# Designed miniproteins, single chains, continued (3): the designs that were tried, part 70

Each design is a single chain, and the fold is of that chain. pLDDT is the mean over its residues in the fold that is shown.

## One batch from the design tools (miniprotein)

Design m10424
Fold by ESMFold2-Fast:
Structure m10424 (fold): chain A 95 residues (1-95)
Amino acid sequence: SMEKELLLGVIQVYTASNVSGLKSISSTMSEFEKEQLEKYQKALDLANQGKGIEALDILIELYEEVAKTGNPEESEKAKKMVETLKELKKKLEEL
């Protein structure tokens, strides 16, 4: 469906933006940021293959990790992002 393709496009753009942002600091990256980059890259590759559900599962895991291990501000933002990504996944599963 067109709606499924539009949602995949949103996932692709968002994930590609995060990959690009992390790559711009590659010489100063922490081990945590390097692991995040690898996971974002995998999510992007899956989204580019039309595997939006699998891509979202990786993004949800990334943000759930930040929600558990981040400072209070980052944890709160990550929890809201997890909620948003889970809703997007539900919409893709219904299409």
Scores: mean pLDDT 79

Design m10425
Fold by ESMFold2-Fast:
Structure m10425 (fold): chain A 95 residues (1-95)
Amino acid sequence: NQNYINSVQIRYGIILGDLNSMIDRALSLGDTESAERLRKLKEELEKLKNETIEKLSKAKTDEEAMEVVREFQKKMDEIMKEADKIWDQVQQKES
């Protein structure tokens, strides 16, 4: 369903922007370790987005599409939770 795919693309773009900002800040502080961890999350995010879009393109019912979106949301929450932990460490180096 194109509407679900569009929603996934929009959410992906927002989180990608957040991760890029965090990476830039970590690098500006000399925190190369945190920057590397955030880059890994970007790779996981891109893979998740691509896999989710492929699954949505193959979904035959709204129930199948909703299940795919629920799995995407759970995995997105895990990526963001990890990003927040890394971001907290970056902010501690600024203080």
Scores: mean pLDDT 85

Design m10426
Fold by ESMFold2-Fast:
Structure m10426 (fold): chain A 56 residues (1-56)
Amino acid sequence: SLEEVRRRRERLQALLDAFWDGKITVEEAVAELRREGIYVTPQQLEKWREERKKKE
């Protein structure tokens, strides 16, 4: 259902928020994202962190 897709996206967003809040490491964030089927590198996450700083 659309609700299941939305809930999964919310979990992924919470994971990224935890990374940006410093609650988990880059390596842990990469591992958790890959577990959800999202393939990213530590370098990509660091770049996304820089982009997030522009929104704050």
Scores: mean pLDDT 76

Design m10427
Fold by ESMFold2-Fast:
Structure m10427 (fold): chain A 59 residues (1-59)
Amino acid sequence: MKTYRVTLTITTPEGTETVTVNIKAPSKEEAEELGRKDGEELLASDPSVTAVEVEVEEL
């Protein structure tokens, strides 16, 4: 497995926040899927969140 840095860029009407987490996944595509699911949960649970962008880097 490789370590991937997943960065979520969260946009609200008041500005932008970034959250970064390191995960181990067998592929970059699976790391990206995990980040996407986290972004979808944020959009569903917090009405102030207007957009979430997911970026994945291999470490």
Scores: mean pLDDT 80

Design m10428
Fold by ESMFold2-Fast:
Structure m10428 (fold): chain A 66 residues (1-66)
Amino acid sequence: SAAEQEALIDEFIEAVRAGDDAAARKTLSELLAHANSQAAALLLERVAGLPPADQARYREILAEVE
């Protein structure tokens, strides 16, 4: 559901902000395995709102998970 995907995105964003790379990798892998267009758009919007350092961490984790 949309609510479940929003909760998973929230978990990912908090893991990135906390520097919990293991939790961020796990959450992002799950999001990418089951992503729909709405969830993908919301994830990108939330990442764009993060500080530059956290956006850089997102890109590093994304490269590892692909």
Scores: mean pLDDT 82

Design m10429
Fold by ESMFold2-Fast:
Structure m10429 (fold): chain A 66 residues (1-66)
Amino acid sequence: KDVIDTSDKTFQQLSQTYTMIYPSSGLPPSSTRVSRMYRFNNRQQSQQMSQQFGTSGRFNTMVTTS
């Protein structure tokens, strides 16, 4: 149940964090990787990024693995 709860919060946070990373980092939001994720579906983006965070709702706050 905690996993489901964290997934719900993480999903919303992912979308916000993702958008903030690109403009804040100086990376263009129209990048091939970003464009692909937007295209696929929000559910796909959530699932793929959720696995990257994928443990406790606030872990992996540093996704700057450039």
Scores: mean pLDDT 49

Design m10430
Fold by ESMFold2-Fast:
Structure m10430 (fold): chain A 63 residues (1-63)
Amino acid sequence: MKQVKVQDAITKLLKEKGPLGLTQRDVAEAAGLTQANTSRYAKEAFGKTIQEMINEIKESVKG
């Protein structure tokens, strides 16, 4: 399922680079998708763009 690839990519990047190193391009590359396809997929699956998901993750980080 494409959802698993995007979610796994985000988890991996958070572990390797931390929240501040997380970018839409890096998520797309780690998921094996184009940036445009990753954005369309996220909008269809989660109702928001990858950029919005990244912003939410950054906001969830305390300190």
Scores: mean pLDDT 70

Design m10431
Fold by ESMFold2-Fast:
Structure m10431 (fold): chain A 60 residues (1-60)
Amino acid sequence: SHMEETLLEEVIRRLEASRSLLETQKAVKEMMDEMEKEGFSPERIAQIIQDAVDRVNEAR
């Protein structure tokens, strides 16, 4: 969906902007909380986060 694509892109941006493991963990936690508030299931949140992490790691 458009919302899921937008959230995936936002997670990727926040991960790419992170300069430390602590900043990465904080970004992931904040994005997970935002997606939960928007009504995404835990399984779908995990999938979006994992997709974002995979894409960032492939670019590094």
Scores: mean pLDDT 82

Design m10432
Fold by ESMFold2-Fast:
Structure m10432 (fold): chain A 55 residues (1-55)
Amino acid sequence: SSVIRRVIMHDLKLSPEELEELQKLSKEEIAEKLQRDKGLTPRQANATAETILSL
């Protein structure tokens, strides 16, 4: 979904390159990176990682 992709990039302040790199990782790796880089809670990071992988 192009709409969801744009919303995720805007809300998390991700570049297209950052989003592409995240999509190469596992759900666990994405969640860990989002917690480090964006300050998300574990629950938010896991939910967001699932959304990123479903794009």
Scores: mean pLDDT 82

Design m10433
Fold by ESMFold2-Fast:
Structure m10433 (fold): chain A 81 residues (1-81)
Amino acid sequence: SAFEEELERWRREAEELGRRVEEESKERVLELLKKAGIEKEERAEALAYTAGKLYGIGVLLQGILEYAKKHKLSREELLKL
C-alpha cells in the first residue's frame, strides 16, 4: 500500500540522517577532544564512550519507531512518551 511505501521511505531517510549525524558527531568529538588538550592515549577511550552513548540513542530511537509502527502512533503521540 501507499502507506507502507511511505513508511519505508521515511525509514531509509531516517537511517541516512542517522549515519550522517553519527559521522558528523564523531568528527566533532575528535576535534573537541584535541582542543580540550586530552592526551592522545585517552582520546580513544573518550571516543569509545561517546560512540557508546550515540549507539544507545540510536537503539532507543529504533525502539521508539518500532513501537510507533506496532501501535500506529502519530508523531504527536510519540512525543508524549
Scores: mean pLDDT 64

Design m10434
Fold by ESMFold2-Fast:
Structure m10434 (fold): chain A 75 residues (1-75)
Amino acid sequence: EEEALRLIEEHLPEALRLAQNLFKEGKSDEEIIKEVAEWLKERLLEAGIDPETAQRVAERAAKEIVDLVKYLLGE
């Protein structure tokens, strides 16, 4: 879990850019969270994080990233 969080931090700039682009495309919050979570989960799985930890950490991070991007975009 600690290693998974470090990997999320490493990929944070790219995840933020992805979320910002999806918001500009008019995607719903739910759709953006799903796409960001799936992208982050793939990064964690590639690094050898177990599927259950990867799913849990990616979903939590995606929600936090989406909230931050909404704040930055004035939404």
Scores: mean pLDDT 81

Design m10435
Fold by ESMFold2-Fast:
Order: structure tokens, then sequence, then C-alpha cells
Structure m10435 (fold): chain A 111 residues (1-111)
């Protein structure tokens, strides 16, 4: 299960690598990614690619502040450096999804 999740998330992260704009299904640009969002996704991708430890999921609200992005980036760098953990970042505004990923993350840390 966890290896399949890690591989799925890695594939998704690879597709997001280098993407600078969000577009709809018709190719219309909705908005550009912020520099903080790009850096966050790049750090997550690097940790997933190079991590040999357990998978960790960090969930941020869709309207996350620059301070929350900075903290998440610092946590990814620390976990990747100290524990070699693979870290995936998800953006969500759904509290139930947040709770589900927090529970999953706790279970992944227990392995």
Amino acid sequence: MFEALKNGFLAAAEEMKGVKKIADGDGTVIREYTEEEIKLFEKSYESLKNGTGPLKIIVLPADATPEQYKKAIEEIEKLSKENKEAVLVLLTDDPETQAAFDALNARLRAL
C-alpha cells in the first residue's frame, strides 16, 4: 500500500515539476503559481525522489499564507536532511480531507 501511494504521489509530483501556471481543461490560464508554491512543490518532489525513509504528508490550506509555505519548506528540508523522509505536500480547503491525511500521516510515522 505505502509503496504504491509513494509511487503515485511521485508521478503526480513529477507532472507538477516545472509547471508555472494553473490552467483549466481548455488551456485557459487561471493563475500563475507563486514563487513560494513553486519552491514548495520542487522541495516536495526532491524529497520524494531522494527519500529512503517513511512517506510523510504535509497538508496546507488552499489559501495558505507565505509564512505557512516557508514553514512547510523548512520542515521538508529538515525531514529530508535528518530523517531522509519522503514528503508530499497537498493543498486542500476541506477540513475532512485535512483530518484524513493527518490520520494517514500518523499511521505512516508508526511504520
Scores: mean pLDDT 60

Design m10436
Fold by ESMFold2-Fast:
Structure m10436 (fold): chain A 98 residues (1-98)
Amino acid sequence: MEEEIKRLRDLAEQALAEAEKHLANGDVEGTLRAVSRLVLAAQQLKDLGHYEEALELFKRAYTLLEKAVQRASGPLRERAQQLLDYVKKEIEELEKKL
């Protein structure tokens, strides 16, 4: 369990750095791929009972997705909005439990 948690934290940090880099370069699709990986890591940390860490990662994903939605158009904007809506729901559910 400890090794899995460390791996998920490392994956989240890598995904966050990749998302920030892609967003800075105007690569919305790259940003969405990286944020999806960040969200997956947050979901797995939540499943392991690390609610506070998962909440922090979902909040960071939310900020990146808001910026992605603003820069995106067409199908990419729809994908960004769907992921943003999902992340918002996860944040609300975690805040009610904590």
Scores: mean pLDDT 87

Design m10437
Fold by ESMFold2-Fast:
Parts: structure tokens; sequence; C-alpha cells
Structure m10437 (fold): chain A 60 residues (1-60)
């Protein structure tokens, strides 16, 4: 079972994956901890995109 937090269009979601099941829950009143986890997830996605761009630009 994997639990993560992600932010989409200013809305924070809890994503829970257990085998073939994925549950996505909208958090209307997230805690500060959940907001920070969501920001971290956004940063990871941005870094992944930056790595793709860097690979295309830096790889001769």
Amino acid sequence: TTVSYTSIDGQLYRVETDGDRTLVTLLENPTEEQLELGKQSEKEQEERLKKLLEFLLKNP
C-alpha cells in the first residue's frame, strides 16, 4: 500500500494505492503537513520534467 499527496490546480488530493485499487480523495481542509507533502510531490514532478529537458539539451 502506497499513500501520497499531490496538488492539482490548487486542490490537494490523497492518493492511496493498494494492489489494483487506487483511491483518490479530495482534501478540502488539509493540514499543514499534508500541504507540505503535496508541495513536495509537485516539486518532484517539476524535477522529473526538468531532467527530461536537461537530457534533451545536455545529451549530445
Scores: mean pLDDT 71

Design m10438
Fold by ESMFold2-Fast:
Structure m10438 (fold): chain A 81 residues (1-81)
Amino acid sequence: MLLSITGLRLPPERVLGSRVEVEEIAPGTYKVTLTVETENSVYTAEATVKVGGSVTAPLTRTDKETGRVEEVGTVTFTLEE
């Protein structure tokens, strides 16, 4: 199986780290969570994807100074067999 993440667009901030977490919640069905930490923000997207499927999910930004959360775009998760 191959997981691909596309459509991720970030502002020109320093990226401190990124994480992709994948959990099988049912046979052939996976919960995928993307987290990207930058100097001033944390970006998160989450989707449930089936093997052979593709899902577009909202990308949310959390400001580190204010704690404000807003939707800033979308990302697409594709899980190939």
Scores: mean pLDDT 82

Design m10439
Fold by ESMFold2-Fast:
Structure m10439 (fold): chain A 90 residues (1-90)
Amino acid sequence: MEIEIKVEGDTVTVRVKAPEGATKVSVFAWLVGDDLIVEVFVEKEDGSIETRVAVINLKEYGIKAESVELEQTEKDVKPGEVAEFKLKLK
């Protein structure tokens, strides 16, 4: 899977390009100290799951956050579709 992560102000945008056979993308995120951990799961029609973990050091961006909120954690997708998730840092 292809993942693009953009940090802009208090918002982290995670864009996931659905791989072949993809049916659903799920994103989970949490804070550990100065690190934002982003875990991406792609469910496929054959029952397999593709996973990736991204670690974003918020200190490198000058950001201090105590919480992270996602408006939506899951999106149904078709192969080649881009699923976009926005994470709000507080």
Scores: mean pLDDT 85

Design m10440
Fold by ESMFold2-Fast:
Formats: C-alpha cells, structure tokens, sequence
Structure m10440 (fold): chain A 66 residues (1-66)
C-alpha cells in the first residue's frame, strides 16, 4: 500500500545520502499514524550510520503519539 511505498522510498533516499528528504517521508508516515513503519525507517537509518536522522524520527514519533 501507500505506506509501504513511502517506507521503501525513504530507505532508498537513505541509501543515496538524501537524509532530509528521507526525514520528510518518515514524517508523512508518522502523520498518517504508521509509527511502526517510521520506526523501521529510523532503525535502518541508524544501521547505515545516520544517527541524527534516526534520533529526529524517534523524536517526531514521540511528539505525535501524545
């Protein structure tokens, strides 16, 4: 579905080093309530060394879940 497509595109952007665009797609997932898919993007970012991106995704999830 659309959420899985957004996750896939975010992962591809991470692979390309396009971290700001990956963050925007992760935020779209979070705004739609797909927290688990956004968490998977954040975990992947961390495994690729994009620790700041992973932290920003986690922060946005915490802000939106409340």
Amino acid sequence: GMAEELKRRAIELIEQGRSEEALELAKELIDMGHYELAEEVGVYAATQGYLELAEEIGRYIREKQK
Scores: mean pLDDT 88

Design m10441
Fold by ESMFold2-Fast:
Structure m10441 (fold): chain A 82 residues (1-82)
Amino acid sequence: SLKEKIYGGIDKIVEETKKKLEEEKDIEKIRKIGEEAIKELEKLYNEMKYVEKKGDQGVVEYVEKAKKEIEELTKEKIAELE
C-alpha cells in the first residue's frame, strides 16, 4: 500500500542515517548527515502528500517523530565528540 511504502521509506532514511552517524567522527560531517536526512524526510513527505496522502495525520506524526529522532541523535553524537 502507499502508506506502507511511505513508512518503509521513512524507516530506511532513519536506519541509514543512524549507521552514518555511528561511523562518522567529524563534527561538521555529522551535522551535514543530520541536515541531509531531515531534508530527505521532508522531500519524501512532500512527494507523498501531492500523490494521495494529503493530510494523513498518522503519516505527519511518523515523519515528525523521525525528524526529532534524527535531530536528537545528531546533537548527542556532536556532544560526545566535543
Scores: mean pLDDT 79

Design m10442
Fold by ESMFold2-Fast:
Structure m10442 (fold): chain A 89 residues (1-89)
Amino acid sequence: VEEREVKATVASQSGNVGVVRALVPVAPGHRATAVSEYAEKSGGITTVRYLPSGVAEVISSTNGALSADETAAVIKALEENPVRVVLRP
């Protein structure tokens, strides 16, 4: 088990919906799980998608329950704080 902190960047932000994205290299056959305390605190969702290039794409999004200003604050916090990624064989 390997834990890694990865910087996310803003992928989109529109009104009360914001999305940040991070790319994590993953060895063949390994799995990545990601946790963002800021996304969890906002009621948002963090997902991991495996790309055929051997990269895991980590996406954290707000759930639309926040105002536009609150969404901007959460997205800023997600950019400034790394996403914790756990890699498993």
Scores: mean pLDDT 70

Design m10443
Fold by ESMFold2-Fast:
Structure m10443 (fold): chain A 72 residues (1-72)
Amino acid sequence: MEISDEELTEEMLRIMSGVFKAIGNDKLAEVVEKSVENGESLKETYERAAKVAEKDGDDDLAKALRELVKKL
């Protein structure tokens, strides 16, 4: 059960965007920002980020993001 869905989602997405920018991955940061604009859940955001990471050749990051989706 989600408590404070909008606040929790916004905070988690802000952290994720900050991490991607800090590691120099502007494409993944943009994916997260678009997910906020579209009102996507953390699960949808992680799935979209995993697809972008996979297409960019970062299979380890894509796998980690998909494992996070399984725990949501």
Scores: mean pLDDT 73

Design m10444
Fold by ESMFold2-Fast:
Structure m10444 (fold): chain A 55 residues (1-55)
Amino acid sequence: SKEELLEKIREVAEELGWDAEKVEAYASKLSQEQLEALLEGLELALEAHKAAEEA
């Protein structure tokens, strides 16, 4: 559901150290399909962020 996607997006944004409230506010305006694409993009960004944290 859209609410489950928003929750997942918020969790990944928090792990990235981003402003999760602002990310959620942006994401709340998106369709379910767009939210799925955003979540995939955030998960890729999290992988890059974890690599950078070890520097």
Scores: mean pLDDT 78

Design m10445
Fold by ESMFold2-Fast:
Structure m10445 (fold): chain A 59 residues (1-59)
Amino acid sequence: AAVLSEEQLAEAEALEREAVRALLAGDKATVHRHLARLQELGVLSPEQLARSRARVDSL
């Protein structure tokens, strides 16, 4: 819930796009790395990160 700078928002948007591409390619490891970075940026809470990881692993 921290306010992101314009640069941090651009990084988060790029990470989200790359995570979607990796997910469509079946590259779960890359999705997990991008989710971890989104949590570091404050876009995801630790609980949201854990739920997202579980969903990715179930695909």
Scores: mean pLDDT 80

Design m10446
Fold by ESMFold2-Fast:
Structure m10446 (fold): chain A 83 residues (1-83)
Amino acid sequence: AEAAALRAQLEAATDAGLAALAALPADASLADIEAVVDRWVAAVGALAAQAADDPALRAAFLEAMPGALERLAAAILARLAAR
């Protein structure tokens, strides 16, 4: 239950970051993109801290993180390529 909740929280934080990135205007600056990334990193850092003392939660977090990073990185790169 706790591992599933943590994965759901990471997915929700990543979905929120992707939605925020998509909502930026076409001429948004690198600083605007950095602000979205900074908010996502802060949310992910809080979840990592929550998982730190539980080996099962930490394992679930570390397993889910590569997928979350890939989704956000792909969206950022696609946006930069569209310039």
Scores: mean pLDDT 85

Design m10447
Fold by ESMFold2-Fast:
Structure m10447 (fold): chain A 73 residues (1-73)
Amino acid sequence: MTEIALEVRRLVEELRAEGYSNAAIVKAAQLFAKKLLENPNPTEEQMKEIREEARKVAREADAAGETWTPPAL
């Protein structure tokens, strides 16, 4: 499996440890995974940028009080 799964897991663990809501964590993880899928071989600089964007999304979602809605299938 790709490094994407490991990087997403690391971000989720970091955000959970910092006390972000499940909704914020899910939203950040989705953005992070999407960015890595669009650029699967990011440079060190690009990876830092993507991680910061994901953390910003988590902060904004948590501040906005967003609730996670599970996908209906």
Scores: mean pLDDT 74

Design m10448
Fold by ESMFold2-Fast:
Structure m10448 (fold): chain A 85 residues (1-85)
Amino acid sequence: SALERVRELGRELRALGLEAAAEIVAGRAEAAIARYAPRLDELSDEIRRLVEESGDPEVEEVARATLAETQAALAPLAAAIEAAL
């Protein structure tokens, strides 16, 4: 189902986001962004597409929460990287 797929993608997005964050904290921010950003974007885009295609309010709610949590967690790190460049 679309709900199961969104949950699956959300788990992958969270796991990958944590790996990227760990590399950034370890001082490998430039390499981490180059490696992880394209896949994080792909996963986020697939989640958004599933919301649009399903029309299911539960899918939309789970997706919105997952994307907001990921964006909030990564936003301070992304801002710090931009400031360092």
Scores: mean pLDDT 75

Design m10449
Fold by ESMFold2-Fast:
Structure m10449 (fold): chain A 110 residues (1-110)
Amino acid sequence: TAEVEKALEETIEEIKKYKAWLLELTKDDPKTQARIEKETEEVIRLLEEMKESKDPLIAQVLALSAKGLLFTSTRMAIRVRPDKAEEIEKKLDEVIEKIDEFLKKQLEAI
């Protein structure tokens, strides 16, 4: 539906902003930066797959996987920038809320 499509678009935009910010914070640690980039790209792929799912259980599993990758990326960023831990955790909470809102809309559409 148009509502689900809009929720996906808004969620992906928030993840792209979060990704760009985490990459800037970790620019002096190329290995961590590369891993965050890879994991956040996989998050976007999982969310797109979640939109295509007609199975409520599969949609929930994909959302859990996406959130898991965001948690690991967030923990890696905090290890590089412990001075930014509170700001990073607050932004993660906002992004997780967007994923949960998208999941809710997708489940209502199935």
Scores: mean pLDDT 89

Design m10450
Fold by ESMFold2-Fast:
Structure m10450 (fold): chain A 108 residues (1-108)
Amino acid sequence: MSEEQSWLLAAEVLNEILQEVQPEIDAIRALKAAGRDVMPALEKLADRMVEIAVEKVKERNMSDLQKTALMEFLAQAILSLARDVGVPDAEAKALMQRAVKKFKEQLK
């Protein structure tokens, strides 16, 4: 598989994860609209996204390059979502870093 094909597969897997967690994303956006604390729900969402990503890595027998690409896409998706719902940059980055660490530890 080419490098380009590996990145395309990782992008496809991220899209599947985002589709599966759409109800949780909608719930977090509703919390933001109501002026409520989004952090507990956002932390649970990040953990769930990591769990689904790990399952898809195992199911698809993804290569090290594909795992790295998926990790980068997952990190950016979590960071973007946190920023979209008004989480301060430092807390958004901390959430993303915790998710990346969990993803790496689950695949050892």
Scores: mean pLDDT 87

Design m10451
Fold by ESMFold2-Fast:
Structure m10451 (fold): chain A 67 residues (1-67)
Amino acid sequence: SLLDEQFDKADQKILEIAKTMTPEEIEAAVEEFRRLADASKQAGNEELAKRYTDLAEKLEEIAREKR
């Protein structure tokens, strides 16, 4: 859908920015997105929780690749 395409483009921009960040900065971002995922899950918004979890996992991969 068009909305899914917009979310994909936003996630891509976040991942592009992450490539310019230090591993420590990325780790801080991962912690924040995991916190948001937990909050979304507690609020019953599983779709939003999944999106934050997926983004955090992709950021962790970028941090790992930089080491």
Scores: mean pLDDT 79

Design m10452
Fold by ESMFold2-Fast:
Parts: C-alpha cells; structure tokens; sequence
Structure m10452 (fold): chain A 107 residues (1-107)
C-alpha cells in the first residue's frame, strides 16, 4: 500500500506580523487535528513560495494537503485560490496524486 503523506500549507501576507503569527497558530492547530507531520508556511511576498512548496510535496508521492489561508478576507481568499490551483497544477504535471482541502481564516 502506498503511504499517503499528510501536509499543512499555511499562506499569509508577510507584511503584518499578526497575520504571520495567526497563520503559524492555524498551521499548528490543523496539523494536530489532521495528524500531519509536514508543515509549510509561505508569505504572499514570496512569489514562488507556494510553487516551491507544491513541488516539494509532489516529489514525495501521494499526499493530502490542507491549505490554510490567513489574512483579510479578500487577500486570504485570493491566496487560497492561488495555492489550490498551483498544488493541483503541479500534481498533474508531476503525475502525483494530491488531494487538496482548503480553509480560509479571516483576521
């Protein structure tokens, strides 16, 4: 049986320390709830951060990825859509089986 990796991917605007702290707390909470051993936190200012995380996840084989986007409503929703799209596109291109579940938290 192939082992499915459980991963949490946090995304937040890095310009405000409160959003980053809220995202760190959300990532830890979701990781504990889902039993995820792998955690990534990406700030919006890292243009390739989500893509790099997606590639790192895809290369490890089958994964369940829990995206947690934290920030002001519009920014958090945009970041969530971008992360989900990049994860799905990278999974398809790499031939990796990735299931994505997305949560948005407003600050």
Amino acid sequence: MAKVHKVVLGVAPGSNPEYVKAAEEAVEEVAKEKGAEEKYLVTTEDTYGILKAAFEIAKKGPAEVYVVSVGPKEIAEDNARSAEMLLKTTAKNEGAEIKVETEVRYV
Scores: mean pLDDT 80

Design m10453
Fold by ESMFold2-Fast:
Structure m10453 (fold): chain A 84 residues (1-84)
Amino acid sequence: DAKKKILELLEKAAEAAKAGEEQRAELEEYMKKARELTEKNKEKLSDESVALVNAAYEAVKKGTDLAEVAAIAENAAEALKKEL
């Protein structure tokens, strides 16, 4: 199930962000995969979930504080859980 895989990736991204800079490569990879799966499955997802995943990805890309990135990724995961 694509939704469950995206949720798993968002949860892992949030954990990597909380771990700190040593997990930055993992955070970037998890968020990249979450965004790619979200775009491929856009028709199966709410506009809210798509927007929140994109917000988390953009936060990682622009170098937002890791604590804030973790919060954004957790918010995206919670929105996706409402669709399961």
Scores: mean pLDDT 85

Design m10454
Fold by ESMFold2-Fast:
Structure m10454 (fold): chain A 63 residues (1-63)
Amino acid sequence: MKEEAMKEASKRLEKLKKEKPEEAKEIAESIAQQLLDAGLDIDLVDENEEAYKLLKEAYEKLK
């Protein structure tokens, strides 16, 4: 599995979280929706990233 795109998205979310956490939630929801549409599980995202928490929250909200 290629995690490079997910790690890039996570880094982007971390930057946005520091600047504007509310916007980071919206971006996380968009990414979570893309994961659902692609049939991917959030377990594919690196747990060490702070953005993983936002993605998990959005993923749980969307399902």
Scores: mean pLDDT 66

Design m10455
Fold by ESMFold2-Fast:
Structure m10455 (fold): chain A 87 residues (1-87)
Amino acid sequence: SVAEALERFRAQAARASAANPQVRITLDDDGVLTIEVTADDGKVHTIRLDLRKQSVEELREQVEKAPPQVKPHAELARLVAELLRSL
């Protein structure tokens, strides 16, 4: 189910953050996904996606303009959000 998929994603995001200290992914109860990537220079790059309230077009535009460090992670999240909305 969609709820089970979201809980699995949340668990995987927490596991990825624990296993990879350079990448931190959090999903709050309001459906806001925050992705933080620490670059080799110590600079943190952040993107915040509202998976419930933002339209598909708004999510795509935000990911398109995202820093390259967070872009692959943000794009995967956007694809999952679009898939869940199409079900």
Scores: mean pLDDT 73

Design m10456
Fold by ESMFold2-Fast:
Structure m10456 (fold): chain A 82 residues (1-82)
Amino acid sequence: MEKLKEAVKEWLKSRGYSDEAIEAALKLMDEGYPLDVVAEALDRLIKEGKPLTPEAFREELDRIIKENPEYQKAVELAKKRK
């Protein structure tokens, strides 16, 4: 998990995300959300000008998961590994 979190941190930094946004994303990964879903939620929040808070991330994640069956399956698999 730690190596994956470091990879996510570097990837988000390369995309220009702030340290606060990166920390929020890593916290969600600790809760069992897969990287792809977290990245999509972060991208949507930034494009829509929404706050980069854990609450806003969870709300956007729920929305993305409901709209994408592939993400629903990925979240289920990630949570089972926890």
Scores: mean pLDDT 70

Design m10457
Fold by ESMFold2-Fast:
Structure m10457 (fold): chain A 72 residues (1-72)
Amino acid sequence: SMSLEKEAEEIKEEAEKLAKELKEGKISPQEALDEAYRLSQRVDALRREGLSSQKAIEVGKVLSEVVKLAKS
């Protein structure tokens, strides 16, 4: 549904903000990991409600980049 896609887009924007703040040193790696985990749980909930695989993959790629940056 369009409302699920909108919420997924908002999660993606939050994940992109985390990546930016982590690169700029404005957030700690641990805080970024904790927030990425919270966002991942929200994506899983949307998937159970019918979020498309394509949109879930798109958001998951950004979350994966946050995790990689935080663990580097």
Scores: mean pLDDT 87

Design m10458
Fold by ESMFold2-Fast:
Structure m10458 (fold): chain A 112 residues (1-112)
Amino acid sequence: MEEEAREAAERGVELVREEMERLLAMAQAGASPAELMAALKEFLGLDIAADEPIDVDEAARRLAEREGIPLLAAVAGVAALLTAIAAPPERLWAEALAAALDAVLATRRREE
C-alpha cells in the first residue's frame, strides 16, 4: 500500500516537473505569490477567482483527464504544484514530494 502511494507521488511530481521549474523560475525572477497562483490556475485550467482556494480533488480530476493519467498521480501533481508556490527553492523538491505523498495517502483514506 505505501509503495503504491510512493509510486503515484513520484509519478505525479515527474509529470508536473516542468511546471514546477517554471513556477520556481518565476519566483526567483520576483513574481508575487498572487502571480504564481494565477499561473498555476492557468496551467490547471481553473477559471476561478484569485482569492478562491484551489479544490485539489477537482483540479486533480481535470489534470487526470487532460493528461490521461491515474487520479492518484494527478492528486500528487496538484499537491506538488501548490507546494512549489510556497516552498523555499532549496527545499522545493523534498517539500513537493512530501506534499504529494501526503495528498495521495489522504485521497486513499477517503475511498471507502
Scores: mean pLDDT 75

Design m10459
Fold by ESMFold2-Fast:
Structure m10459 (fold): chain A 82 residues (1-82)
Amino acid sequence: MTQQQIDQIQSHLQQGIDSAQQGNIDQAISHMQQVRDIFRQVGKNGGAIGIDRMIDDMRQGRISPQDVASRLQSILDSIQSQ
């Protein structure tokens, strides 16, 4: 995975967190879809599946925007610690 791809993932995760915290569900989903697509491109299929399930859960109202923001923050922290 290139530094540019890491930077793009981090940027979209942060924007997804911010959108979820603001209650902008459609924007949060859009940024999560970008992270999912980059994860698939770099062979992180498990991460991509995890995000895709979270998107579905948001659309179905099975997870709160706050819980999504917390999970995205955990992913961001994990990437930044590497």
Scores: mean pLDDT 85

